# Designed miniproteins, single chains, continued (3), part 90

Each design is a single chain, and the fold is of that chain. pLDDT is the mean over its residues in the fold that is shown.

## One batch from the design tools (miniprotein)

Design m11304
Fold by ESMFold2-Fast:
Structure m11304 (fold): chain A 70 residues (1-70)
Amino acid sequence: SERDKVVEEFLKVLEEIYEKMKELPDDEALKVAKKAKELHDKLVELVNNKASVSELEKILKEAEKLLKEV
């Protein structure tokens, strides 16, 4: 489904964030980890609540923004 595709893309972006975190200083890595966890927790909530594709796309954009900041 379109919903499943957005979730898969979000998880790929999150994995890239975790890989880039390995290159960061510990204090910066912890701040990024906290933001990544908050985004993942929100994704889980949206999936459990049968959120629309547009709501899932919004959180994907937030994850992509975080990836660019790392």
Scores: mean pLDDT 86

Design m11305
Fold by ESMFold2-Fast:
Structure m11305 (fold): chain A 65 residues (1-65)
Amino acid sequence: MEKAQEVVEEARKRMMEAKTAEEISEAAHEGIKRLEELGLSEEQLNEAKQQIDDAGVLAAIEKGL
Protein backbone atom coordinates (compact mmCIF):
# COMPACT_ATOMS: atom_id res chain seq x y z
CA MET A 1 0.00 0.00 0.00
CA GLU A 2 1.27 3.49 -0.83
CA LYS A 3 2.21 5.71 2.13
CA ALA A 4 -0.51 8.17 1.08
CA GLN A 5 -3.18 5.47 1.45
CA GLU A 6 -1.76 4.49 4.87
CA VAL A 7 -1.98 8.11 6.05
CA VAL A 8 -5.57 8.44 4.76
CA GLU A 9 -6.62 5.18 6.47
CA GLU A 10 -5.02 6.25 9.77
CA ALA A 11 -6.77 9.64 9.60
CA ARG A 12 -10.11 7.93 8.85
CA LYS A 13 -9.63 5.59 11.83
CA ARG A 14 -8.84 8.48 14.19
CA MET A 15 -11.81 10.50 12.92
CA MET A 16 -14.19 7.53 13.35
CA GLU A 17 -12.93 7.04 16.94
CA ALA A 18 -13.08 10.78 17.74
CA LYS A 19 -15.61 11.94 20.33
CA THR A 20 -15.72 15.65 19.45
CA ALA A 21 -15.64 17.84 16.35
CA GLU A 22 -12.30 19.22 17.57
CA GLU A 23 -10.77 15.72 17.62
CA ILE A 24 -12.02 15.10 14.07
CA SER A 25 -10.44 18.39 12.95
CA GLU A 26 -7.15 17.55 14.70
CA ALA A 27 -6.98 14.08 13.10
CA ALA A 28 -7.63 15.58 9.65
CA HIS A 29 -4.97 18.27 10.19
CA GLU A 30 -2.36 15.69 11.28
CA GLY A 31 -3.17 13.51 8.27
CA ILE A 32 -2.82 16.37 5.80
CA LYS A 33 0.48 17.44 7.40
CA ARG A 34 1.86 13.89 7.03
CA LEU A 35 0.74 13.78 3.39
CA GLU A 36 2.61 17.03 2.65
CA GLU A 37 5.82 15.46 4.00
CA LEU A 38 5.65 12.36 1.75
CA GLY A 39 6.89 14.03 -1.46
CA LEU A 40 3.80 13.09 -3.45
CA SER A 41 2.92 14.50 -6.85
CA GLU A 42 0.52 17.47 -6.77
CA GLU A 43 -2.29 15.31 -8.16
CA GLN A 44 -1.78 12.55 -5.58
CA LEU A 45 -1.51 15.08 -2.74
CA ASN A 46 -4.73 16.88 -3.75
CA GLU A 47 -6.64 13.59 -4.11
CA ALA A 48 -5.46 12.30 -0.71
CA LYS A 49 -6.30 15.62 0.97
CA GLN A 50 -9.81 15.43 -0.51
CA GLN A 51 -10.22 11.87 0.81
CA ILE A 52 -9.32 13.02 4.33
CA ASP A 53 -11.72 15.98 4.10
CA ASP A 54 -14.57 13.73 2.86
CA ALA A 55 -13.88 11.21 5.64
CA GLY A 56 -14.05 13.95 8.27
CA VAL A 57 -17.41 15.18 7.00
CA LEU A 58 -18.80 11.62 6.94
CA ALA A 59 -17.51 10.90 10.46
CA ALA A 60 -19.18 14.05 11.80
CA ILE A 61 -22.48 13.18 10.09
CA GLU A 62 -22.42 9.57 11.33
CA LYS A 63 -21.75 10.72 14.92
CA GLY A 64 -24.51 13.33 14.79
CA LEU A 65 -22.07 16.24 15.16
Scores: mean pLDDT 79

Design m11306
Fold by ESMFold2-Fast:
Structure m11306 (fold): chain A 67 residues (1-67)
Amino acid sequence: PKEEYERELQRVGDELQKAIDELNSKLREAEGDPEAVEKVTAELQKKTAEFGDRIEEIRKRYEEELA
């Protein structure tokens, strides 16, 4: 049902926002250390891509349920 889909998307969105907030805090703490900044930035990019894939899978699964 649509409500389950919306709740699942909201949950994934909340998880992504928390991950981004945590990594941004680490990025600020790493300021002045190029290696630490690079590591945190790479982790942020990787997590953003992973969450994008999760959202796409949720969307496709919902479309299949409607078929």
Scores: mean pLDDT 80

Design m11307
Fold by ESMFold2-Fast:
Structure m11307 (fold): chain A 83 residues (1-83)
Amino acid sequence: AREKFEEGKRLFAEGRFKEAVRKFEEAIKEDPNFAEAFLNLGEALARLGRFKEAIEAFEKAIELDPNNKKAGENLGRARAKAG
């Protein structure tokens, strides 16, 4: 899970958002409770304009880690853009 998550972060930093999404999804498949992977998945989906899917990922990140303020802030931003 961690290795694919770190690869996803690298791809995100390079602007390769579609590939980053795939790596974060692979990390989540290996560890379905990986809150940080759901957070980063949501961020990558939002960068692709996939705001409804980003919302679902951020909601899952909050379910797994309710004290993550960054996930809450990102959720609010994604909801505003989804309409």
Scores: mean pLDDT 85

Design m11308
Fold by ESMFold2-Fast:
Structure m11308 (fold): chain A 60 residues (1-60)
Amino acid sequence: SLEDVQKLVNSMKTASPEEIKKLTKEIIDLISNDPSLSDEEKKQAIENVKALAEEEIKKK
């Protein structure tokens, strides 16, 4: 769900780089398995999550 995705994204702010990589994979899996999202929305959301993860890792 979007609520679960939001919780995992918030967890990235306090997570280690290794934990961020694990959170990123979990978020991508949640997005990929969400039946309410179109393929285009899934692709866009996955790209956004990957970008956020890279930014958070760079801040560490």
Scores: mean pLDDT 81

Design m11309
Fold by ESMFold2-Fast:
Structure m11309 (fold): chain A 70 residues (1-70)
Amino acid sequence: MREELLEQARESIRGYFEQGAAKGRPIEDLKEEALAQIEEARRQGLLSEELAEELKEIVEEIARELEAKL
């Protein structure tokens, strides 16, 4: 189910950001890297345009949350 996939993706993306931030990486760099990976997967046909946009929204949401806590 799509909602289940988005939930798993949100957890994975959050973990990616938290691990990167813990290593001292800028949130901006982590966001750009994640967005680029999603866009590349869409271009390769691994993600639909709609799913890619939803994943990008999750990336931006998590980045905003983490920057607000700094």
Scores: mean pLDDT 80

Design m11310
Fold by ESMFold2-Fast:
Structure m11310 (fold): chain A 56 residues (1-56)
Amino acid sequence: SAAETVAGALTAEGRKYRMSREEAERGARNAVDAGALSEEEGRRALKQAIEQGAIE
């Protein structure tokens, strides 16, 4: 799904670039604002990235 794709991207970037929680939240919000995700999907993507330990 689009949410899984965004969650994967946040996880990969979080691990590679040491993404902060605030940066990840902004990324998820930008995806929602661009129409790529619903608000619920954005929240789920962020939760998945945090649960995988990619976000500080």
Scores: mean pLDDT 71

Design m11311
Fold by ESMFold2-Fast:
Structure m11311 (fold): chain A 71 residues (1-71)
Amino acid sequence: DAAERRAEQARAEYADKFDPESLALRDQIKAYLLKQGVSPEEAERLALQAAAVNIVLRQKKEEYEKKLLAE
């Protein structure tokens, strides 16, 4: 589907925006998934998604902590 191809392209573009910390997290999650018997292709996909979610959560946490400290 066109929507799936768009999502895959966006995901690949997202990977190029990861900082070194996010890349290290991706590698750690991928290694963990491979140990659980997940295929290399699926492990890569899931690790990228998990790393991206962690970036968003870190940003939201930092914003929240800043607000609490300012008040």
Scores: mean pLDDT 69

Design m11312
Fold by ESMFold2-Fast:
Structure m11312 (fold): chain A 67 residues (1-67)
Amino acid sequence: DAEARAGELGDQAWERAPEVALNTAKKLLKSDPETAKNYAYTAMRLAKRLGREDVLKEAEKILKEIE
């Protein structure tokens, strides 16, 4: 059932996507602020879509620190 497995992996990756993007933004914040900004913006958009207010607030803080 490759299609069901692919869907389950996709949903799992999708649910984790805002956290992964946020953690990547934090990791790159001082070494590559431009890439960090892009990941923080992605985390913010995904967090808003998934109702993850905790991730949304952290992404906003990162964006303000870069700006």
Scores: mean pLDDT 72

Design m11313
Fold by ESMFold2-Fast:
Structure m11313 (fold): chain A 70 residues (1-70)
Amino acid sequence: SEEEKLKEEMKKLSEEFQKKIDPLVARYLAAEKEGTPEARAEAESVREQILKLQKEFGKKMKELKDKIDA
């Protein structure tokens, strides 16, 4: 069904998001722990990447949910 296809797409998006976000979160935490000015700059850059990916993921997930609920 169309609903099953959309749910599969949501699952694939979640898996792809997790694969992208996990290494960035690890880098952020490592940089925060190091605490140097250079590490702080990296943490800020990585945080911006995480926020952008979260925003894009949320938009795509909402779009798919809206199609299921339509």
Scores: mean pLDDT 84

Design m11314
Fold by ESMFold2-Fast:
Order: C-alpha cells, then structure tokens, then sequence
Structure m11314 (fold): chain A 57 residues (1-57)
C-alpha cells in the first residue's frame, strides 16, 4: 500500500530529521491525495488539487 509507505517516510523523517518540515508537508499532502482515491477514486478525479476556501491554515 502506497499510503503505508508514505506514512512510514513521515514517521522516519520526524524521528531522524524533524527540521526537514517541507519534506514532511509534501509527504502528508501525497497521503491525503491517496486517501481520497482509496475512499472512492471518483472524488480524486473531481478534486485534482486542494480547493481554496477554508482559510483555516
């Protein structure tokens, strides 16, 4: 499972080099995309990118 591989990379980066926050953010972003695909795939095709709306970052 690709999600498990990405999650393992996040955990490893946090443990070995937590200063590399940009890499961690990128990995989390990819996990989110794959999670949506796993839920129904059609949702991912409709949402190719994160929509601008929440302003809760």
Amino acid sequence: SRIAELAAQVARTLREDPANTEKIKELIREISKLSLAHLGEEVVETKAALPEAPEAA
Scores: mean pLDDT 67

Design m11315
Fold by ESMFold2-Fast:
Structure m11315 (fold): chain A 65 residues (1-65)
Amino acid sequence: MENIKKLFEELEKRAEKEGPENLPLTYSDFLEVRRELNKIRLQNPDLPVEKLEEYRAKLMKERIE
């Protein structure tokens, strides 16, 4: 989980510095994953961070595949 979180933080920093078009995924896919995670968080405000990271990994894998 820590490695995935670090990867997403690096992707966000890279998008800000170099432009979102340079990400491994399309910027739209990246934003969609973030929107879905925000929806999950809003519906489950007491959900632990570790579980949110699990959902993030699942959503990202689905977009890549």
Scores: mean pLDDT 65

Design m11316
Fold by ESMFold2-Fast:
Structure m11316 (fold): chain A 90 residues (1-90)
Amino acid sequence: SYTEKGKELKKQKKYKEAIKEYLKAIEEDPDNKEAWLNLGEVFKELKNEEGAKAAKLLALAIEEKDEEKKEKLRKKAKELLEKSLKELGI
């Protein structure tokens, strides 16, 4: 799976490549909480706190049952994630 490939790359400290594999996993399944959480851990290793926060908020949104709260979490997190990916050249 893309999530497993991302974990292997993360272990090798190939962080940008790991991010790309986690993004592929998320594109295939946006509700893949494991891929979002691992993406957040890679951003932490890169000292990108905004990217780490964004990925964790998106993982939290998967479990959120209140649709209005879910949309607010997704909107805020998406903006932070897009900024963090752009800073990495992704």
Scores: mean pLDDT 85

Design m11317
Fold by ESMFold2-Fast:
Structure m11317 (fold): chain A 69 residues (1-69)
Amino acid sequence: MSETVRLAAIHDLMTSFGLSREEAEEIVELIEEGRYEEAREKLVKHAKESGVSEEDAERVVNGMVKALE
């Protein structure tokens, strides 16, 4: 993945889900490693804490996976 795309994904996760930079970087790393189920599970957990729906969290992960391929 390009540095620009990676930084944009991290910033979006921090802004949309209230993640720390560390948490956002961990999710992006899981997606880069092909560990999509773990990334989805972590993002859904944060989504529930931030008042974002599980459905919206799943859409974000699917969008990031597509962008990182």
Scores: mean pLDDT 75

Design m11318
Fold by ESMFold2-Fast:
Structure m11318 (fold): chain A 56 residues (1-56)
Amino acid sequence: GLTDEQQREIVKVARDLMEGKISPEEARKRLASIPGVDEERAEAAVQAVLDVNKEA
C-alpha cells in the first residue's frame, strides 16, 4: 500500500491541478513518479479532478 507521505503528495498534485498551477500532463507525470502509484491510478486521479471541474 501507499505510505502517508505518498498519499499526501497525491492530494497536493490534485489540488495544484484544480487551482490551475499545473497542467493535466504535468499532474500525470508527478503522480506516476510516486513509488506505488501506477499509470492507471495516476490517469484515474487526473480524470476525477477534470470531471469535477467540468461539472462545476
Scores: mean pLDDT 75

Design m11319
Fold by ESMFold2-Fast:
Structure m11319 (fold): chain A 62 residues (1-62)
Amino acid sequence: LTPEQKQKIEDAAEEAAKIANYDISNIKKGNLDTLRRLSSVLPDPDGRKFLEAYEIAEKALK
């Protein structure tokens, strides 16, 4: 685990805390990139949860 990867995970955890207060129906198109990024860096089950949220939001906004 590189210092860059460690920082990325820490940043993702802070962003996850903010997003946890949002309903999926209120997620704007700009938030899709954040959900996708969190799904790739957070371990399961959180990573999977954000991946599912990303897929639902992407379909709803397209």
Scores: mean pLDDT 61

Design m11320
Fold by ESMFold2-Fast:
Structure m11320 (fold): chain A 66 residues (1-66)
Amino acid sequence: ATEYLKKAIDLLEAGKPEEAVRYAEQAIKADPNNAGAYAVLGLAYSQLGKKDEAKKYFDKARELAS
């Protein structure tokens, strides 16, 4: 059930943030309350230099995790 999230994490570790975004988005579609998927989106957008998007997704991940 979390296969998309695991793939997104692997892609971030491989230095492929654009692909990681796609898999993290699929994880969110499967479970909109998946804090881990939002955290991965934040990390991916941070690596892409999109700081505003990264902050938005980190804030969402924090809210869902608490």
Scores: mean pLDDT 83

Design m11321
Fold by ESMFold2-Fast:
Structure m11321 (fold): chain A 60 residues (1-60)
Amino acid sequence: EKKEEELLEEAREKLEAGEAVLVDEETPERLKEKIREIAREMGFGVLERSQVAPPEPAPA
């Protein structure tokens, strides 16, 4: 399992590579806020899974 700090570093590296960062329900809300702030500073947007339709939504 990855630490939250490690996830933040991965997000920064992805943004530097020019790739979009996806956050889902498994990502803690505090991490989402920090990632968004970093992405905004670099001029990128963070895509939430709720905004990007999942491949197979469960109606259950």
Scores: mean pLDDT 62

Design m11322
Fold by ESMFold2-Fast:
Structure m11322 (fold): chain A 60 residues (1-60)
Amino acid sequence: ELTELALESLKAALEKGLILGDEVIEELEKHLPKEKYPELEEAREKSKKLIEEYKKKAKE
């Protein structure tokens, strides 16, 4: 599934230690739109949280 693939791709990028900015978060919301995937609200929230964690971690 496209949504599942997008999450796996994000996780791989985060594990590679890439710095993901707000633009990536916006892109994720486009691929995981609340309108189509309201059941993935928790997944979207975790993705944002994970990105923020990796952004801080990548800085130091």
Scores: mean pLDDT 61

Design m11323
Fold by ESMFold2-Fast:
Structure m11323 (fold): chain A 84 residues (1-84)
Amino acid sequence: SSEELKKRLEESRELARQIVDDLLRALTEEIIRYMREQGAPEAVIREVEAILEAALAGDREASNRLSEIESETIPPIFERSRKE
């Protein structure tokens, strides 16, 4: 039935969203770890966590801000990892 197919599609989309959310959370945890190592104050860490939660909730501005933070932090994290 079309209703059963719709339900299965919705379940598959929810699983895909959960996987993407988990990956985004894991990446943000690495960013936060790096920021703490660089001496970022806890107020800034809490702001990054709030931006993540807003981005996960579908806030476009928060998603854009998170992408900016990723662009600033991922390259130095990557370079550090290569030297370990």
Scores: mean pLDDT 79

Design m11324
Fold by ESMFold2-Fast:
Structure m11324 (fold): chain A 68 residues (1-68)
Amino acid sequence: MAASSAQIEEMFRILEELQAIVKEKQTPELKELWQQAAEVWEQFLAGKLSAEEALARLRELLEKAKAL
């Protein structure tokens, strides 16, 4: 459950980009994706997800948001 500084910074960048998309478009589907991203972050902080698993899920959620 160790995470590098670079991995944590990338997670923050993904969350910031996703939040910006949600604020711009304000659709219910994007709000649900942002809630899922927040849950992934919380699970990572609780030690229930590895940094690699959390990054993979956050990247997937960001790609879905960009497709909406």
Scores: mean pLDDT 82

Design m11325
Fold by ESMFold2-Fast:
Structure m11325 (fold): chain A 55 residues (1-55)
Amino acid sequence: MDALKRQIQAIARELQDRGIDVAEATREQILAAAERVGASREAADALYAAVQATR
């Protein structure tokens, strides 16, 4: 399975655990969540791009 996809899912779960709506998450919140779960900047940027495409 794609490691990048798993990292993106881990970031989304961390945001949700903090009560942050992933669709409304700021870049700073996504980057902080990525750091906490050990995800790459590429995964954080990919999630942010997906969020921006949705809203």
Scores: mean pLDDT 80

Design m11326
Fold by ESMFold2-Fast:
Structure m11326 (fold): chain A 68 residues (1-68)
Amino acid sequence: KSAQIQAFIESVKADIDKRLDAGEKLGEVVKNALRQIEKFAKDQKLSKRELSGIKFTVISHAMEAASK
């Protein structure tokens, strides 16, 4: 289950990088990532703490990627 969460995070990070490289706006990329996270959290029945951790990790990655 931890392995599924890690694989999901890496998948979302890769999607963010690809979408930013394609010229999508940061705000839209973050919105899409948050929708993916909420769907995954619902499907996997994640806690508020786990959901918060995933959101923090993914948003931090998007902000860092966009700063390049």
Scores: mean pLDDT 82

Design m11327
Fold by ESMFold2-Fast:
Structure m11327 (fold): chain A 95 residues (1-95)
Amino acid sequence: SLKEKIIEKLYELISLLDKAMEEARKNGDRETVLELIGMTAEAIALLILVKMDSLNPELAKKTLERMKEVARQLGLSDIEAKIDELLKLVEEYEK
């Protein structure tokens, strides 16, 4: 189902954010770590809302678009691509 695909991609996003955070921490990049913590919190919030059938598609799109811009500025292309996949799925959810 579309809901299951969104949940799967959110878990994949959280995994990518965790790996990026570990790398930034090893490099002493505190600013990137703080941005990644924020994005992880937003991804977890979206995951909870999807599981509770309470996802607002417009709010989800705005959140994902902000996260995408941050990922782009930080040069995190894999995270940016995963957010693009989620944006397409959320647009289908809106009908």
Scores: mean pLDDT 88

Design m11328
Fold by ESMFold2-Fast:
Structure m11328 (fold): chain A 56 residues (1-56)
Amino acid sequence: AAGQAAADARGASLVPFLKKLNELVKQGKYEEAIKLLLERGADEPGARATVELLKS
């Protein structure tokens, strides 16, 4: 029970984040999508790989 609030907050934030990320990719704003991933703690190659997967 202790610490559940922090994990839940991160999980709840992930859904709108992924929705925004998909919208940017659909609009061809790949650089903005990569920056968004980097701000969330992804590394550059991981961010690029994620955007590439979303383009598929």
Scores: mean pLDDT 72

Design m11329
Fold by ESMFold2-Fast:
Structure m11329 (fold): chain A 70 residues (1-70)
Amino acid sequence: SKEKRKKILKLIGEILRLIGEKFDLELELERLKKEGGSKEEIEKIEKEIKEIEEKIKELLKELEEIEKEE
């Protein structure tokens, strides 16, 4: 249905946004490691990346569940 397609596209949009946020954090992490950032700053960004990865996994699971409801 068109409604199902709209839900899928919305979830894809959220996943892409989170992937973009993760990419920005990974670039910042690489910069901090190269420039000698503090252990605390590195650990904070690594934790944020992990939290985003978990959110992406949840959204991917929702996407799979919507696909199975067909």
Scores: mean pLDDT 85

Design m11330
Fold by ESMFold2-Fast:
Structure m11330 (fold): chain A 80 residues (1-80)
Amino acid sequence: MEKEIKELKEKAKELRRKAIEYEAEAGIYRMGAVASKIAGDEELAEEYEKKAEEYERKAEELRKEAEEAEKRAKELEEKL
């Protein structure tokens, strides 16, 4: 049980870290979309917005997986 708790906590940390990376990438694309709109390039702005949404979705999925792993670790800890 102790080993499983540690593995779940480690997995959650890795998922959290990866989610932050995807959130950062999404932020870069959001900034690119704003810059493209200012330049009058609506087509490029739409492409960057779509990429930002894709990375935002990936980050959200990873955060949910991390929360689930954290919940399981906590439940196992409380049953000890």
Scores: mean pLDDT 85

Design m11331
Fold by ESMFold2-Fast:
Structure m11331 (fold): chain A 72 residues (1-72)
Amino acid sequence: MEELVAEHEELMERMREAALAGDREKALELAERAAEVTKEYLSTVVSEEEAEELAEKALERAREMIEKLLKA
């Protein structure tokens, strides 16, 4: 569990760095990987259906963050 949380944090940090560097493609790839880790982590505490929905919402928020960082 804690290993998945640490992996998610590392992916989110790399995503932010890629977005700040202007690499939209890399940032989106990292966001998708972070969403997969989120789904895997959440499936240990909620239903698989809820984990999928929450991971999808997290990915959507990450995409919005990437767009904001690219414009900054």
Scores: mean pLDDT 79

Design m11332
Fold by ESMFold2-Fast:
Structure m11332 (fold): chain A 84 residues (1-84)
Amino acid sequence: MLRIGDKTELYDAEDRLLGEITVKLEPEAGESDEEYEARLAARWGELGDTLAELRAAGLSDEEILEKLEEVAEKLGFEFKRVEL
């Protein structure tokens, strides 16, 4: 399970590597480990749902990556695109 400072790879539905995600989401005061993990999982799910929605909308790969960087930052993640 992901914690603050953890890194993971982000792949699309075709198993193509998009980039690296770093967890920047901070625990809230009085939040339990389970509550933090549930909140992080919900935000991770929102990032995945956003990727699926952008793909379904017919956006270009460049437009998808730009939107993912913006959404990831708002959700408490840092997204770095793969070097091609």
Scores: mean pLDDT 77

Design m11333
Fold by ESMFold2-Fast:
Structure m11333 (fold): chain A 68 residues (1-68)
Amino acid sequence: GPSQEELDREVRAALLEIQLAVTKVALEKGTISPEEARKWFERILQEAEALGDETVAEGARKLIEEAK
């Protein structure tokens, strides 16, 4: 079975996907400003790149560009 380190990485990746989705919805609803959303997306991008999660990293880059 997967190691604890592998499970921890999978959980962190899933949490980043949730954070990305929640931040996007909050921006679309106007709950947070585009500036606040960009800061969240940049943090998510840094964490996704550190984990090697290219799917979340690419999603974050796209949303950073859109949040101008």
Scores: mean pLDDT 84

Design m11334
Fold by ESMFold2-Fast:
Order: sequence, then C-alpha cells, then structure tokens
Structure m11334 (fold): chain A 64 residues (1-64)
Amino acid sequence: MKDTEEAKKLIDKGVELMNENTREALEEAKKLYEKAMEKAKKAKDPVTFSAAGILLAAVEFELE
C-alpha cells in the first residue's frame, strides 16, 4: 500500500542519515522515523511500525 511504501522509504533515508554520524543527521533521522511510524500506523502495518520504532529508539539513545 502507498503508506507502507512511503514508510519504508522514510526508514531507508533515516538509515542513510544515521551513517553520516552527525548530530544534525541523527535529529533528521529521528524525524523521518517518527513520520515512518505514522505512515505504518495508517497502513496498519505492525512490522514496518515496529522496525521504525526500534530505529527511533536507537537514534534517541545516540542523541543522549
């Protein structure tokens, strides 16, 4: 579904940003993962929602 595809693209972009390992890139990745979770929720895709949530938690630990 369109929302699932968009969520996956947001996750892919977030992972690219995490590889830059700058504070600005990590903060941007956090926003992308939050948006990916919203898209996955609309799609009722628990797998993509969980993946985005795990990545969001990882970024938050890194930003701390």
Scores: mean pLDDT 82

Design m11335
Fold by ESMFold2-Fast:
Structure m11335 (fold): chain A 48 residues (1-48)
Amino acid sequence: MLSEILDFRKEINKLMTDKKYSVEELRELERKRLQEMFDRAKAEADAM
């Protein structure tokens, strides 16, 4: 999870630098990523 957060932050910074996404698209991507990461972490916790 920690590594995923670091990778996500790096990816967002790159997208902003490359200007491939609008602010609105970036917000949607961020929201989706956070939800997926949260669901993943919860599933991993349940598996342990």
Scores: mean pLDDT 71

Design m11336
Fold by ESMFold2-Fast:
Structure m11336 (fold): chain A 78 residues (1-78)
Amino acid sequence: SEEEKKRKEELKELLEEEMELGVRMVELAVEKTVLKKLLKKNINPEEVKKKLEELDKEMERLEKEIAELEKRIEELKK
């Protein structure tokens, strides 16, 4: 039916968005790992700390966005 087709298209779009946000989270996690290593070596500690704070805020925003998408995806799978 037309309704089933629209539901499948919406689900596909949400799954693609979830994958894109997941990739972004991996990128931020890698960057955070590098910055933590620089901090341990005492390389530009003030700049590194500031970048880590910015990354933590971006990761927190993405985690909330992913959680909302996961909720919408589960509702559409029912």
Scores: mean pLDDT 86

Design m11337
Fold by ESMFold2-Fast:
Structure m11337 (fold): chain A 65 residues (1-65)
Amino acid sequence: MEEIRKEELFGMAFIAASAVGARAELAGDKVTFVVEKVSPEAREFLERMKKKLEKEGIEAEIVEA
């Protein structure tokens, strides 16, 4: 179980989204990654970030816009 630093986790999520040309949105304690077009590489990268956030106690999801 990881210690939670929400501000750092949100920053990490925004950086990850930016790296693959996606957008990260914050709603309460949930992060949503919005991808205009899903590519296999971007999907895998965001899935790993989703898993990392979930382990830190932050809800995360990936949606295609």
Scores: mean pLDDT 73

Design m11338
Fold by ESMFold2-Fast:
Structure m11338 (fold): chain A 65 residues (1-65)
Amino acid sequence: GSEENLSKIDELLDKLLKNEELYNELKEAIEKKDKDKIVDLLKKLGFSEEEAKELADILLESMSS
């Protein structure tokens, strides 16, 4: 885990605190393990496609452990 990934998680949390609807949708997508939906939601929060894919993998791995 690089500091860059942790910084992106902090940015994600800050953005989600400003948008409860997206936070709830993200939680449901993670529970369903729907990577495509997670990526789409992260892109709506202003992340690039590459950043959204990396964050989606991190979120799914965190929920699997």
Scores: mean pLDDT 77

Design m11339
Fold by ESMFold2-Fast:
Structure m11339 (fold): chain A 52 residues (1-52)
Amino acid sequence: SMEEESERRKKFLEEIEKLAKTDPEGAAQLASRYFDELERERRKRANEIRKK
């Protein structure tokens, strides 16, 4: 899970950087989607805590 989390962050950062050079507005939208993913992950983590 930790390694997958790291990989996802790296991919998002790279995609945002690439898009920012071509389409800064698109990059902002992608960053917004990344925020959504972070919330999803926090929810999943909370669900795993319930299992404990």
Scores: mean pLDDT 73

Design m11340
Fold by ESMFold2-Fast:
Structure m11340 (fold): chain A 53 residues (1-53)
Amino acid sequence: SSITEEQVRKLAKERGVELVSFDAETNKVTVYKPGVPPSDQRLAGDEIVKELS
């Protein structure tokens, strides 16, 4: 089953990060959290995709 934006948004909220964008074609999730380095923000987005895949 394909990952949905609703699933991504729910998991981002649960993890305390802001969902900036989700690309359903590439399954790319971009998240933001104040005070977190960009590398850790990328990892958080990738972990959301991994959890839902």
Scores: mean pLDDT 80

Design m11341
Fold by ESMFold2-Fast:
Structure m11341 (fold): chain A 69 residues (1-69)
Amino acid sequence: SRAAALARELDALLTRVATDASLSPAEIEALAARMHALLDELAALNPAQAASLAHTREALDALVAALKA
C-alpha cells in the first residue's frame, strides 16, 4: 500500500539521521524536509491518525534539532 511504502521510507530516513554521524547540517535539514513531507502524506491518507502523526513530527523535530547542535 502507499501508506506502507511511505512508512518504510520514513523509517529508513529516520535510521540514517540517527546513525550517520557524517551528515552535514544541510543534509540533516534536507532529510528532515523529506520526513515532514512523508508525515504530511501519511496524515492525508489516514486523517484519524493526524494527532498521533503530529506527536511523531514533534519527536522527530526534537531529534533533528539535537543532531544539528
Scores: mean pLDDT 83

Design m11342
Fold by ESMFold2-Fast:
Structure m11342 (fold): chain A 98 residues (1-98)
Amino acid sequence: MMSKEELLERLLEEIEKLKEAIREKDEEKAEEYLKRIEELLKELAKLLLEEGSLLDIGRILRLIGEIETIRLYLKKKDFEKALEAAELMEEVVESLRE
């Protein structure tokens, strides 16, 4: 099982790849990275539930919302707004690192 620190590091790596795919307007690669981010968030949520970290669980819910927002903007081909949402997602992940 990956540690919280390892999961957060991998999330930041996948978010950087997502941001690059959005800048390249590569919707297929962006969706691939979003799926990887979702799996990492699922694992992180399990760890946080075991810890009873209610504040951090709230941050995970926000991250899920940002994924849905990014998907919506990608479907609309609004790459600028998709990138802004990905940057907000990165800020939330950084806040989980302490």
Scores: mean pLDDT 84

Design m11343
Fold by ESMFold2-Fast:
Structure m11343 (fold): chain A 72 residues (1-72)
Amino acid sequence: SQQEQQALAQSDQREAQTLASPLTEEQVERIVKSLVNSGIMSEEEAKELREKLLKAKSVGEAIKIVSETLKK
């Protein structure tokens, strides 16, 4: 179990290289839906966030946008 969690952590570290990659529309939809389903934001806020994420140049930039939106 701990070894499986460590393998997932290594996968997360490899995904760090993906933070510099362009964000896909599918990833944007997943992020927005996840935040709405988790009750973190409303549908209206999610629409605004979605448009901002579609303009993001990288996954890392998208994370910054999400963080700023959650700060209000």
Scores: mean pLDDT 68

